Designed miniproteins, single chains. Designs and how they scored, part 25

Each design is a single chain, and the fold is of that chain. pLDDT is the mean over its residues in the fold that is shown.

## One batch from the design tools (miniprotein)

Design m844
Fold by ESMFold2-Fast:
Structure m844 (fold): chain A 55 residues (1-55)
Amino acid sequence: MPSGRERVMRVMDEAGKRTAEWMKKNPDASGLEMVRKFAEAMQEAEAREAARAAA
């Protein structure tokens, strides 16, 4: 059974990867924009984990 720690790490890894890819495409992005993008990516990753659990 997956632990809560494993799920949190997957969500953070997914969000971090997406934020890094977005930053690579937007080199002039501010730190505030980076934080906003990371928060959005976290929400999307959490929703996907919930969808997997429901399926």
Scores: mean pLDDT 78

Design m845
Fold by ESMFold2-Fast:
Structure m845 (fold): chain A 55 residues (1-55)
Amino acid sequence: ANIENLKAQAEELVNSKPDKAAEIRGLLDLANAEVENNNTERAKLVYEELIKQYG
Protein backbone atom coordinates (compact mmCIF):
# COMPACT_ATOMS: atom_id res chain seq x y z
CA ALA A 1 0.00 0.00 0.00
CA ASN A 2 1.16 3.56 -0.61
CA ILE A 3 1.59 6.05 2.26
CA GLU A 4 -1.80 7.68 1.57
CA ASN A 5 -3.58 4.35 2.13
CA LEU A 6 -1.49 3.47 5.19
CA LYS A 7 -2.14 6.86 6.78
CA ALA A 8 -5.89 6.54 6.17
CA GLN A 9 -5.94 3.07 7.77
CA ALA A 10 -3.91 4.26 10.78
CA GLU A 11 -6.18 7.31 11.25
CA GLU A 12 -9.21 4.98 11.29
CA LEU A 13 -7.69 3.26 14.34
CA VAL A 14 -8.30 6.39 16.45
CA ASN A 15 -12.05 6.01 15.87
CA SER A 16 -12.00 2.21 16.29
CA LYS A 17 -9.92 2.22 19.52
CA PRO A 18 -11.10 5.17 21.66
CA ASP A 19 -9.37 3.71 24.76
CA LYS A 20 -6.05 3.94 22.87
CA ALA A 21 -6.82 7.18 20.99
CA ALA A 22 -4.19 9.33 22.76
CA GLU A 23 -1.46 6.71 22.22
CA ILE A 24 -2.43 6.23 18.56
CA ARG A 25 -2.53 10.01 17.97
CA GLY A 26 0.97 10.34 19.41
CA LEU A 27 2.31 7.73 17.01
CA LEU A 28 0.38 9.31 14.11
CA ASP A 29 1.97 12.67 14.95
CA LEU A 30 5.39 10.99 14.88
CA ALA A 31 4.70 9.40 11.47
CA ASN A 32 3.29 12.68 10.10
CA ALA A 33 6.42 14.52 11.30
CA GLU A 34 8.57 11.97 9.44
CA VAL A 35 6.59 12.69 6.24
CA GLU A 36 7.05 16.46 6.79
CA ASN A 37 10.81 15.90 7.21
CA ASN A 38 10.92 13.85 3.97
CA ASN A 39 11.59 10.60 5.88
CA THR A 40 8.94 8.76 3.88
CA GLU A 41 10.40 5.30 4.57
CA ARG A 42 10.28 5.82 8.36
CA ALA A 43 6.75 7.22 8.17
CA LYS A 44 5.61 4.14 6.24
CA LEU A 45 7.08 1.82 8.89
CA VAL A 46 5.34 3.74 11.72
CA TYR A 47 1.96 3.61 9.94
CA GLU A 48 2.40 -0.11 9.24
CA GLU A 49 3.34 -0.77 12.88
CA LEU A 50 0.24 1.16 14.06
CA ILE A 51 -1.98 -0.96 11.81
CA LYS A 52 -0.25 -4.15 12.99
CA GLN A 53 -0.51 -3.33 16.72
CA TYR A 54 -3.96 -1.68 16.82
CA GLY A 55 -5.75 -3.08 13.73
Scores: mean pLDDT 81

Design m846
Fold by ESMFold2-Fast:
Structure m846 (fold): chain A 64 residues (1-64)
Amino acid sequence: EGAAALARAVGAIAAELTPEQYRAAMEAMRRLKEGELSLDEALAAIEAALTPEQRARLRAALAA
């Protein structure tokens, strides 16, 4: 359920993302689903596009 948990966490913060951040997150999720990225690589790619505050919320959503 790692991929499903990541998708839910991204969904939880989606309203706070810029179009560029949201696109980067969706691309990372697509690559994860297609086996192009591992879960850790997808999470790292998403976090690289986010602010520290957004990363903290993403991590909190993943822990829930």
Scores: mean pLDDT 84

Design m847
Fold by ESMFold2-Fast:
Order: sequence, then C-alpha cells, then structure tokens
Structure m847 (fold): chain A 90 residues (1-90)
Amino acid sequence: VLEEIEKLREESTDPFVREQLEAAAETVREAERALKEGDLEKAVRLYEQAARQLASLAELMRMWGRDELAERVERIARRLREKAEELRRQ
C-alpha cells in the first residue's frame, strides 16, 4: 500500500496532489510503526485516517475531471480500509 502511494506521488506533477499523497504516506508510516510497537488500536485509527485522506483527495480529483487518478487513489483508500478491518478483528 505505501509503495502504491509513493508510485502515484512520483507520477503526479501537481504539487498539491503530491503534498496530499505525501501526507497520506506519512500517516501510513505512522500506522506501520504502531503495528511494530503492538499498538493495534492506534494502527487501525491511523490506517482509517489515511483512507479518509485519500478518499477526500479522490473526490477532489473527480471534481477536477481527473477520473483516472481518482480511481487509482480510491483503490489505495479501499486497501487501507481493508487493512484496518483486518487488524480490528485481531
């Protein structure tokens, strides 16, 4: 998931989009640190936060007519939500 965010950031030429993707990547990195420390509740919260950040960005991209980029961002957000759901069951 983090690799997908980084790849999309690398492909993006819009500074605002790149900044939003970097913010989401940082939130995912924090979630991974929380997992490593055994803080499952914090990790779930951070993965959900990153998913919401990306979902908001995707909606904005659709409003700008960037449907292909919006779909890619939505797929990443969905994977983050799935990861949070998986961890919540543990």
Scores: mean pLDDT 84

Design m848
Fold by ESMFold2-Fast:
Structure m848 (fold): chain A 82 residues (1-82)
Amino acid sequence: SNAEEIEKIRELTKEIPEELQPEVEEILKKESDAKEIGLKITKLLLKSLGIEVTIEQLEENMKESGLTPIEMLKQAIGLLKS
């Protein structure tokens, strides 16, 4: 369900650096859809690494890879830890 996916995203966001937490919390407050939350946080994390992508580009990449928004978020968090 949407609520279960949002809770999973919340758990994953605990691994995001403290300096990015205010922007993460703003996304969680403004968006109610798990897909939109996951993609916007993924975009935020990639931007922090100097990688500029649009939400549309992330959606196209998901269609090609078969990854869910949550899986894309996990990959972006993994890149931050590398």
Scores: mean pLDDT 86

Design m849
Fold by ESMFold2-Fast:
Structure m849 (fold): chain A 74 residues (1-74)
Amino acid sequence: MSEKAIEAVAVMMRIIAADEVIRDPNATPEQKEQAKKDLEEAIKRLDELEKSGVVTPEQAEFWKKKAEEALKKI
């Protein structure tokens, strides 16, 4: 597995973790702000990984959609 493939998995896991924080009614404003930043960075990184061929367009679309749905909840 290449370094970029490991990074792709890390980006996907970051989106899942950030969505959980945003959905948690007990999360602090600071935790939600960090989650928002993590989602914004993940979306940008997915674009780079798609352009380099590490993730498929379908994978990139799926994960961007999840990140955008999480951002709408803030």
Scores: mean pLDDT 82

Design m850
Fold by ESMFold2-Fast:
Structure m850 (fold): chain A 104 residues (1-104)
Amino acid sequence: GKELAEKVEEVKKNTKKLSEEEKEKMLKEAEEKKKKAIEYMEKAMNTPDEEKKNEYLKLAVYYAQEAILLRYIMATQLEGEEAGRKAAEEMAKELEKEFEKIKK
């Protein structure tokens, strides 16, 4: 979304390198966001209430975008923008695969 794109642009303008501690924290946060995205997708597929289903779907997408962004930021600051793009694509593919398993 728009918010994600704006955060990406701020990262591109900043040449600041991450410490090992900051890297470990971002990796942990990305995995926690990924887990929440999966949990909310499962809740969405298991609810018969259309309004509640839409709420859970929005939360699943939100946490998925946050996980992708954290992977992008971490990889970009460690190894540059191309590494960030690749890490974001890999996280997006992992989330898509997990969501497809839940929807079946």
Scores: mean pLDDT 80

Design m851
Fold by ESMFold2-Fast:
Structure m851 (fold): chain A 94 residues (1-94)
Amino acid sequence: SELELAELRSLQYSLAYLVLNPDAPEEVKEAIIEKAVELGILPKEQIFKAAEMLEKAKKEGTSTEPLAEFVREQLETQGPVKYSKEEIEEIIKE
């Protein structure tokens, strides 16, 4: 559904945020990781690319629209990948 697609897209942004903010509150990290295990995420290389785009947008004070389009395109072309909790925890530590 459209709501499920919106949740899936939002999850990718949240994971990109965790890559940039490894000291985020534990409760927030656990909630995002649980959703990532449930719904799947972009391949780790694309998550790192999304994190780079998010960091650039923050530093330059520019729109996150290019990031939103990138996430949508990658989800449509590659689909979500199912990772274990341990694999997702390793992705956010890298």
Scores: mean pLDDT 82

Design m852
Fold by ESMFold2-Fast:
Structure m852 (fold): chain A 56 residues (1-56)
Amino acid sequence: SLPPPLPSLDIPDDPEEARRVLLTIADDMAELDGVPRATIERYVDSAVEGVRYANE
């Protein structure tokens, strides 16, 4: 079974902007896949924390 390639996420250096971009993608995903936005929001918060950590 061949796993599909992971989509490339264009995450900006700024944590605020990164959160905005990720939430926009989350909105698109929720509409297409029916994934609850609240679940994705938690993941976005975690990802933004990672960006903040990498940025000093």
Scores: mean pLDDT 63

Design m853
Fold by ESMFold2-Fast:
Structure m853 (fold): chain A 95 residues (1-95)
Amino acid sequence: SKVEELKKGMEYAFNQLDVDGDGVITADELRKYLEEVRGGEPVSDEGLQAFMDALDKDGDGVISKEEFAEFLAEQFISMGEPEEDVKKAVELFLS
């Protein structure tokens, strides 16, 4: 099902970033991921901070599973995924 595919995509992405399995994404984990997806190109401190500011909505210095799911939901919707399926996937991912 589309909902389950989107949920699995969210779980896969979060698990790739949450290397320690502590349920949050740190700035260091995000930096490593961004550098890997860019073929090893360095990420500037300013670029990393801009990403953190976009994802870390409560300003606690880490990205929660909920904040990450909200960000991925916006990305999936912007890429043409059905909004209702994305919303259901977020609910299942956060359960």
Scores: mean pLDDT 76

Design m854
Fold by ESMFold2-Fast:
Structure m854 (fold): chain A 98 residues (1-98)
Amino acid sequence: EIDRLLEQIAEAFAEGYRHTTKAEQLKEEARKQGRALSPKEQAELDEHIKQAQEHFDRLLELTEQLTRLMREAGVPEGEIRDRIGLAVEEGLRRAEAE
């Protein structure tokens, strides 16, 4: 169960980060061209922000669930923090790999 939650945390972070990156790319392209986003680009930006928010909300739920389970199992707070940190770091690594 704990290993499954850690895997889901990594996945949720990776997906949230990918959508955030796509949203930032849309803003940066318009900025480099000295123009405002088109209505179509604005809709695409809003969609990526919405998807990122949903994945990060899921990440928070999973992190809370994992923390409760590990505390109930008698795992020290420092170790809980470190394991969550490693799962998030793995998620970032996956998001940055293409």
Scores: mean pLDDT 87

Design m855
Fold by ESMFold2-Fast:
Structure m855 (fold): chain A 100 residues (1-100)
Amino acid sequence: SVEDLRKELEELQEEVGKIVEEALRILTDSSLSPEEKIAKLEELRKRLEEIKERVEELYQKAVESGDEELIKEAKRLLQSVENAIAFLDEQIAKLKAKAA
């Protein structure tokens, strides 16, 4: 149902938010080496890629439903996931430069 799709999108949005918060915690943790930060952020990036695949599937289902608001919500979440991945990629690259 449209309601089930909306609930799944809301749950995935919450998961993305938690991953971003965890990434910021890792980045600001002075007890972690650059190498430890890279490893932890790469694990979070993998989780975001898995979420992206689920959001892409939900976006297709939203389009098939014809619900314009649900399509917009799914598209916004997909963009948020892509932005989160890009952020992690930038931070990992900066940490790799420091570790060299």
Scores: mean pLDDT 90

Design m856
Fold by ESMFold2-Fast:
Order: structure tokens, then sequence, then C-alpha cells
Structure m856 (fold): chain A 90 residues (1-90)
């Protein structure tokens, strides 16, 4: 199902965040923002929210990360957004 695919993708992105944090490539604050965003997206998808609502959640987090200069976290969420949108439009 689309929910299963997005759940698997979110788990993969959480692992990427943990690896970046372990390598010192991302701050703890940036990691927390990304993980929170992934959980909010999963909750929205499980609740049957629209693609527009999912994109709003991700875009809000990207804007916050950009203002803080967390470039690696921004890249990760932009990649996540593109992959989620592809799954939801299948």
Amino acid sequence: SKIEKITELAIKKKLEVINLLAEGKISLEAAEIVIKTLEEVLTAIKNGESIEKVNEIIDKAIKELEKKGYEEAVKLLREFKKEVEKILNE
C-alpha cells in the first residue's frame, strides 16, 4: 500500500539522519526537526490527509531549517518530499 511505502521511506530517512548525526554532519536540533517532520507526515498519511497537507508539513519544516542554515537537513527533506509526492501520485 502507499502507507506502507511511505512508512518504509520515513524509516530509511530516520536512519540517514542518525548516520549524519553520528558523523557530525547534522546538528541535534536539525535531526530533531527532521524526525518530527517525518512523524507528522506519517500521522497525516495514516489519517487520510491530502497531498497538499503533507506538502504543507514538509515545506514548513524546510523553511525553518533554511532560516537556521541547516543545509544537509534541507536536502534530506527535499528528497523525502519528492519521493512522497511520487508515491502518492502513483
Scores: mean pLDDT 88

Design m857
Fold by ESMFold2-Fast:
Structure m857 (fold): chain A 95 residues (1-95)
Amino acid sequence: MSPEELLARAEKASLEEQVQLLLELVRELAAREKDPAVKAELLALRDNLEKAFENKDKDAVFDSLTGLVEKAQGVAPAETTAVISFLAQLILKGL
């Protein structure tokens, strides 16, 4: 999915759909990552977010989103980081 298509869908999406879009984006980022340690960390952050959301733990969701944004800033292209940050902000507003 292009960044423009992802953002357009995210703005009109439910909270559940916004979380699923972010989880898929992080999975794709991890799949393209060549450093096995960075890949493992991205997948762990993704799993933590999914679990926190399933458990309706707002504090854990906030911590997971913050960790994902910080990790993306270090490893992802600027455009991908901007999309992750935007999705995180939408999810936080919907909590």
Scores: mean pLDDT 82

Design m858
Fold by ESMFold2-Fast:
Structure m858 (fold): chain A 96 residues (1-96)
Amino acid sequence: MAAFEERLREFSEELERIAEAGDLEKAEELLPEALRLMAEALERLGFPKEIVELLLEAAELAEESLSAEPEKKEEIKKKIKELGQKIRELLQKHYS
């Protein structure tokens, strides 16, 4: 859909600017949208539903972390890391 393609392009341009600036706080703010866009892209490409669901779960956790207290934010970051590892393993299993 056109809206998805526009969001993907805008997001890619913003990521490039953040990478050049080294702005970690701004990178954290964009993480939920990044994960949602990845989930949408993978779903459209016919990737397994379990991978899409894990990306959406990671996106929800990333969004929650933006308003969380420091202790809870660290717990959420750990869970996101674990989800990322599981997604990587599933991708290797299906495309290795």
Scores: mean pLDDT 74

Design m859
Fold by ESMFold2-Fast:
Structure m859 (fold): chain A 114 residues (1-114)
Amino acid sequence: DKLSEAEKKAINSVKSLTEEQKEALIKGREEGTHVLAEAVKLGVSPETFEELLKALLSDPLLNKAWKASVEVAFSKTGSVEGTVERLTAGLDLTPEQRAVVRRFVEELLKELGL
């Protein structure tokens, strides 16, 4: 519930998303779909995908959850690329979207001192 409300707020803050795309992302979350998987399905541009990730990671609650996921994935893989592969498994990201996730994973690992 608190995470869902934080994600909804983040989605609504992204100016490059249309109202229809925002509604689809929120509905997907209500139906149990990962927000990034729904963004991929909607065919959002790499720039919009980056803006969405920035919005999600600007929320303290979501940022903490993402850092926990990154730390666990890194502990199991030992590499940035392995961490990205584990976190994005089944999301069918484009190479450009995957490159965006890699940059954010690198930043979060740096913040974690890893």
Scores: mean pLDDT 83

Design m860
Fold by ESMFold2-Fast:
Structure m860 (fold): chain A 86 residues (1-86)
Amino acid sequence: SSEKEKELRKLVIEAGVLDGLIRMIDWLLKNTPADAEADAKLQAMKAKLLEELKKVAQELVKNNGIDIAEQFLGGSNTARLLELAK
């Protein structure tokens, strides 16, 4: 149904946004000068985002949204979501 398709698309968008933010934090941690306070805040933010991404990944698996995730996010990104959903 179109309603279930909309629900799955929302989950895929949410997963993509969360994954993108986590990658941005990883990039900042690797490519900016070491700063104990800033790095601690980035790590805390990453931990919260990973927890939310795991929940979204689990909902995608539960709702058989993996094929749609692969179509929109690609195989590499979808493989990461499957690992997080465990």
Scores: mean pLDDT 85

Design m861
Fold by ESMFold2-Fast:
Structure m861 (fold): chain A 101 residues (1-101)
Amino acid sequence: EGQEAFNAGKYEEAKKLFEEEVAKDPNNPEAHKNLLEAYKKLGDNEEVAKALIEGGKALKEQGKYDEAIKKYKEAIELAKDNPELVKEAQENLKEAEELKK
């Protein structure tokens, strides 16, 4: 289990296992959250931003718009050096804000 690898400090192994978990259930916010934490431990801000966008999409699909909005805003801050990721996060943020109305 990815959580066991993460708890043992095996963050690269945990990342791979959580990526597999996300692939099996893309709309599971817990799987995206776990992958996000593994990326944070590895210090890759671009991968953290991507995981936040994907986790936000999963939350949006479940109607959890406030939580999705928070994830997209965090992704914009972390992805500042990647204009394509900033744009993707901004587009998803706008969509989630409109769906919340």
Scores: mean pLDDT 82

Design m862
Fold by ESMFold2-Fast:
Structure m862 (fold): chain A 82 residues (1-82)
Amino acid sequence: SEEKRKLVIEAVGHAIRGISYALQGDYLAAGRAFEEAARLALQAGDNDSASRYYRLAGRQYRLAGDLARAAELEAESARLAA
């Protein structure tokens, strides 16, 4: 549907911003951007993309030292991949 297509495009936009933040070493901003990408992908019904984005977000939070948030998002990624 057109609505799902718009959500996917918006998710990709957040993922690109996440990559940009990560390259700059802003791991908290990168984590938030990938987490938003995951939520939009999930709303679109794209569980595969949502799983990948949650894994990327978890990695960024781990690099930022937020180990609790990292573990939570890594678990959510694994749940969506199953």
Scores: mean pLDDT 91

Design m863
Fold by ESMFold2-Fast:
Structure m863 (fold): chain A 66 residues (1-66)
Amino acid sequence: SPEELNKAAEEGYKLGIEVGKKAKSLEEAVKEAVEKVKEKFKDASPLLQDIAIASAVAGAKKAVAE
């Protein structure tokens, strides 16, 4: 549903931001964010996993740039 997609995007993005703030490099931030979001959404549908992963990558990139 659109609500589940929005929630997956929001949670993924927040996780990406948290990881990015602590990471030493963009590569480390993206790798850790992807690993953590895959674990969090492991039981979710493939579509929800893909949205969460994309959002986590975006969050990690934003946090590293700040």
Scores: mean pLDDT 85

Design m864
Fold by ESMFold2-Fast:
Structure m864 (fold): chain A 94 residues (1-94)
Amino acid sequence: EAEKLREEGEKYFKEGKYEKALEKYKEALEIYKKKGDKKGVAEELLKIGEVYLKMGKYEEATKYYEEALKIYKELNDLGGVKLAEINIEKVKKK
């Protein structure tokens, strides 16, 4: 169910429908939180940050990327840590 919401969010994001993408990603995020899927939570937080970045909402984007980074560090997910850090650096250049 969370995967379908993620797929719908990704479709809206690719179409430039950022508010609809946020809605779907946030719904998926809540499902991952309820299931205690910390990796799923971190992945959805990155996707939400990416939508805010495309919307020019840099403070919101940074906030979501930092939350994802924190979770990836707790999980010792080196790939996730690197991905979150790269996204934070992209915002700093704006």
Scores: mean pLDDT 87

Design m865
Fold by ESMFold2-Fast:
Structure m865 (fold): chain A 72 residues (1-72)
Amino acid sequence: PLPTPPPPEVELPSEEELRRLEEKARRDGDTGLLQALQMARYARDGQHEKARELLLTLAPGLTDEFVDALLA
């Protein structure tokens, strides 16, 4: 097998941008967006498993296989 270059990192918002979006979502009462931002924070920190757990909480209809495909 040939070495494959790593895919470019998905540009996740910076910690400050996540806080800014979180404050906006809180002001708007958008609980779903708050949880999505928490998931993005976990993914940015390399905590892929915790991001997956939170995604399953937001969308319990998704299987682990689908979640892995989306986050891969």
Scores: mean pLDDT 65

Design m866
Fold by ESMFold2-Fast:
Formats: C-alpha cells, structure tokens, sequence
Structure m866 (fold): chain A 78 residues (1-78)
C-alpha cells in the first residue's frame, strides 16, 4: 500500500497548486516515511503540511527545507 500513499500524497500536492515535479517530491517523501514505520495517516499529514509550506515558498531552498522539516517531525513521532 506504499504506492497508494505516494499517489494520494502526489494528488494532494497537485490539488494545492504544486507542479508535477514538486508533487513527485512530496509523494516520494510520503513513501519513505511509510517505509521507515510511519502510518499512512502520518505520512499523508506530513505530505499535506509539506505541500502547504511549498506553495508559500518562493525558492528551491525553502521548498527543500519544508520537505525536510515535515519528514523529521513525522520520524520524531515514531
């Protein structure tokens, strides 16, 4: 079901206005979180938060920071 979490995270990112490339990054991050022991719900919440932060980010570095922050916060809850 890891692929289903990645696809749902990608869909959420696109719905929030991210590009296909950015949506793929969010989907891959959600997949890695599930592989590391996060529940699908935890991975999808982290993806949603990352996508919201990315939509507001004007630079590539801020986008990367948003993804890393969401992943770290999800992992700390495991």
Amino acid sequence: MIDEVAEEARRIAKELGLTDEQADMVGNAARHLVELGATPEEALEAARQAAKDMVKAPSRDEILTAIVKAVREALDKL
Scores: mean pLDDT 75

Design m867
Fold by ESMFold2-Fast:
Structure m867 (fold): chain A 90 residues (1-90)
Amino acid sequence: MTKEQILRAIALTLRVIGLELDVEWGLISKEEAIKELKKLLRDIEKLAEDPDADKSLVRKAVEKILEIAKKLGDKELIKEAEELLKKIES
């Protein structure tokens, strides 16, 4: 994994954590949070497709998205996050 790929994985994970806090504090709407989480999940999925990607960092980011998706009750995002976790584990 390159330094750029590691930094990108860290940045994506931090952004997911930031969205969780924004949702908990009511700083963004549920709909806005779901939209941003779907974008982040797509970016993380692209990282997960790289064979040199740190699976541990990618997995943690997806696990956080899944946790937030369950709190928000978005069935589509929950399913997409669970499917991506399964791909990372395989």
Scores: mean pLDDT 77

Design m868
Fold by ESMFold2-Fast:
Structure m868 (fold): chain A 65 residues (1-65)
Amino acid sequence: AKENLFRLIRDSIEQTLLSLGATPEEARAMAEEATEYYENLVKQGVSSADAFRQALREAVARLAA
């Protein structure tokens, strides 16, 4: 991204998890872990869009397990 959007990634993932029935505490913790994963993927050369999709997918999968 041309601008620093990484802060919005956490909030977006958290809101998605809350919408899927996660508790506020669970959603926050999982969103923080997913945001860290997103940042590591971007640092490794993954596109911002693909990194976000992967991080969100893993957070949702962990909630569904």
Scores: mean pLDDT 79

Design m869
Fold by ESMFold2-Fast:
Structure m869 (fold): chain A 74 residues (1-74)
Amino acid sequence: MEEALESIRKQLMDYLGETKESKELVEEMIKELKELIEKLEREGVKPSDFLKELNELMVKLLEEADKFKEEQEQ
């Protein structure tokens, strides 16, 4: 899990750049992912439900990343 989060962090940093603002956004995104994972693990949800919740959050985070990228280019 930590390796997967680190891979996501690197991809987001590469996409958004290494500014203070982009680093803060990436760290907040990783924090949200960690909190969701910890919550789902505590609740003992089925793997299929776990993947569905993660996928929904990932889509939301990618949309936030795209919006941030557009705002930085304006």
Scores: mean pLDDT 77

Design m870
Fold by ESMFold2-Fast:
Structure m870 (fold): chain A 61 residues (1-61)
Amino acid sequence: MSDEEVKEKLIEAGYSEKQATSIVEAMRKYGVSSETKEEIVKLAKEGRFEEAERLLVRAML
């Protein structure tokens, strides 16, 4: 999944453009795997934003 696709899907899920951009930049900076990116997008689309953010933080460690 490309960074542009992740950003678009996060905006569709309810994140602002600025929030989605920051999330994608963090994913790129910390080398988050494609599998983890897909799971974060899935959780966000399901309205599970707290779980999506927890997974992102864990992936950055």
Scores: mean pLDDT 85

Design m871
Fold by ESMFold2-Fast:
Structure m871 (fold): chain A 106 residues (1-106)
Amino acid sequence: KEGVEKAKKFLEEAEKNFDADAAALLANSPVPRELLEELIKARRKVLEAMKEAAEKGLSYEELLKLEEESIKSMEPEAEKLKDGSGVEEMHRLLLKVAEIFIEKLK
């Protein structure tokens, strides 16, 4: 399927930019460094899981749908945090979304 080639290209570009994006976050983010480092590790695990799923034939559109479903499953909790109170709670929520997404990709 055409969508599988799009997924592979997207993930290859994400892989190439990962270290630069992580360095930019560490340099410019007001979030405590230890929380950012955990988030970066979680994002790396998500990227590896997405690459494995694409190799198994998952399309770009399917990948986006699974990501959206994972985010939506935690959206009620995220809405409670949008007023800027709870950096640690937001970090934990993002880690939970990553875990759900990885599970859906298997």
Scores: mean pLDDT 76

Design m872
Fold by ESMFold2-Fast:
Structure m872 (fold): chain A 57 residues (1-57)
Amino acid sequence: GSMRERRMEQATLLAGLLILQGKSEKEIVDYLMKVFGLSRAEAEEAIRQAKKKLEEL
């Protein structure tokens, strides 16, 4: 995997934790953009993937 794939994986894991902590989607997007240097679309995709994984528990 590329360094980009690793960033997306880490961002998805962190997004899941922030969802469980009750953070809003806007707060999570802004945080992921700042911490990982993601675009808004990439941050939104990380949240979407995190929500999907949480629903599969």
Scores: mean pLDDT 83

Design m873
Fold by ESMFold2-Fast:
Structure m873 (fold): chain A 70 residues (1-70)
Amino acid sequence: LYPAVKVLVDAVERTVLRQNPSLPADEVAEWRARMEKALEESKKNIEKNRKKYDTPALIASDKRIEADLA
C-alpha cells in the first residue's frame, strides 16, 4: 500500500513536469513536501487499522504492486 502510493505520487509528478517543463523547482518541492506530509499521517492511520483488515489477499496485493514497480 504505502510503496504503491509513493509510486502514484511519483507518476503524477513526472506527468505534471512533462506537461509543464517551466514549473519552478521550488513549487514542485513544496507540492512534494505537502504530499509526503499527507502520506506520513495516512501511514499512521493505516497501521492502526491494518491489524483489523490484514488478509492474505491484501498482503498478496501489496506484493504484486511492488513487483509491478520493479
Scores: mean pLDDT 65

Design m874
Fold by ESMFold2-Fast:
Structure m874 (fold): chain A 88 residues (1-88)
Amino acid sequence: SELAAVGAVQEALAPALADAIRAKDWDKFRALVRQMLDEIAALTSDRARLRALLEQARAYYEQQLAQQPDNKVAQILLDVLEEEIARL
């Protein structure tokens, strides 16, 4: 399942992402998020499906940032998601 493969990529990178957040190493966090999205993008040739998944994630983090404007995690995730969507 493509969704299971996406989940596996997220699970594999989760410890490094969590470590970067705890350290407030935002450059490392941004690099890891880019790596995660690049690996997810490589899992499918269905660009419409990929766009839908990235748009759903963007909407979620836009909502989080609206509730907590200083949420650095949500800010970085939105920036990288917008960059990736623009490349599709």
Scores: mean pLDDT 83

Design m875
Fold by ESMFold2-Fast:
Structure m875 (fold): chain A 64 residues (1-64)
Amino acid sequence: MEEHREIAEIWRKWVAGEASDEDLARLAKLLGKEFETPEEAKRWIDEQVARMTAGGRAGAAALA
């Protein structure tokens, strides 16, 4: 139930340039995603961030 908060927190950390490989692994686990390499996880996160940045609604989870 609290997964969305942790996901948003890790995502914001990534945007701030402070996310670690551990944060990305935790994010993937929370989303039920399985990646074979950290590069795949980073690529997926980067794609999500780029999509949200280009979109009008970046705060779908309310952020606060």
Scores: mean pLDDT 65

Design m876
Fold by ESMFold2-Fast:
Parts: sequence; structure tokens; C-alpha cells
Structure m876 (fold): chain A 61 residues (1-61)
Amino acid sequence: ALTPAQQKLADERLKASLEKLEEADKQADALKAQGQTQQARQVVLQATADSIRTVGDIIDL
């Protein structure tokens, strides 16, 4: 079980990860508007991979 301090750290990391995903989605939308669909897809995939890693780090707490 997580301590209250570990739970707060986990919540902060998850929030930061969600903010990065939102930023990546905005960047992807801009790239799609420019016709760069493959680049947009790469940006979302990278942000998603980073988020999965963050969740893994939280589980390892």
C-alpha cells in the first residue's frame, strides 16, 4: 500500500503526464492542419509512451 506522501507524489506525476498528453494533442492538431499526419501520429505515440512509463514508475513506488 502507498503512504500518503507516495500517493500525493503519484497524483502529481499523473497530473503532469495528463498535461503533457494535452499539449501533445494540441501539437498533433497543428501538424494535421499542415498536412503532416504522420508527424502528428508520432507526437501522440511518443507522449503516450512517456505516460505509460510514468504509470510504471508509480507502480514501482
Scores: mean pLDDT 80

Design m877
Fold by ESMFold2-Fast:
Formats: structure tokens, C-alpha cells, sequence
Structure m877 (fold): chain A 94 residues (1-94)
């Protein structure tokens, strides 16, 4: 990963923590706002040729899962999905 891609991943990780906090507070409107910001960061990462297609695909799948559970107001599913996304980012930054 380029230094730019790594910085974007760190920003995305912080954003996922914010999404988790919003879900824990039952603030689904805030969670949707933060999910939109996360989608924009993932799209920005796609423009970096150092980011593998596999990473892009997995981040997009994680966002889709979180969005699905948030839409269903499935708090437990949403938290689990966010935690899996954070764990994946941590594996990329290690």
C-alpha cells in the first residue's frame, strides 16, 4: 500500500469507529451519514493503483453488510459487521 492508501485506511478505520458509536446510540441517521462518508473514502482508495482489487471488493462488501443491518435496525448484526470491517482494516495496517 502507498503512504496515501495507508492514510486513507486509517481515516476509514476512524470512520468505522464513529459508525459503531452511532449504532450503539441508536442514531441510525448519523450511522447512514458516516456510511456515506466511508463509501466516498473507499471510492477515493480505488483511484490509487497500489490498492489491490481484492481490498476494494472486501471493503465495499463490508459497507454493504453494515448498510443492510442498519436499514433493518438490526443492532447486533450491524455492530458485528462494523467490527469485522475494522478487523479487516487492522489486518491491512499490520
Amino acid sequence: LSPRARALLERLRRLFEEIKEAIEKKDFEKAREKLQEASELVAEMARDPSVPEEVQTRLMAGLADIRYYVKQKDYEGAIEAVEKAIAYIDSLLA
Scores: mean pLDDT 86

Design m878
Fold by ESMFold2-Fast:
Structure m878 (fold): chain A 62 residues (1-62)
Amino acid sequence: AEELRKQGQQLTLQSVGYRILAVGEQLDGSSQSVVDSLLEQSDALQKQADALYAQADALAAA
């Protein structure tokens, strides 16, 4: 349970990192496809983090 919670937090931080990279690429004049790819990765990591957090709570209840 604890490990899953920590992993979820790490994925949330990575998600934020991808959003920052997307903003940086946008400011540097990178193509929209690159920016969109980074934002999609950010969204995927957030969803994975939420799932791990839910699993951690479920294991704590078992």
Scores: mean pLDDT 81

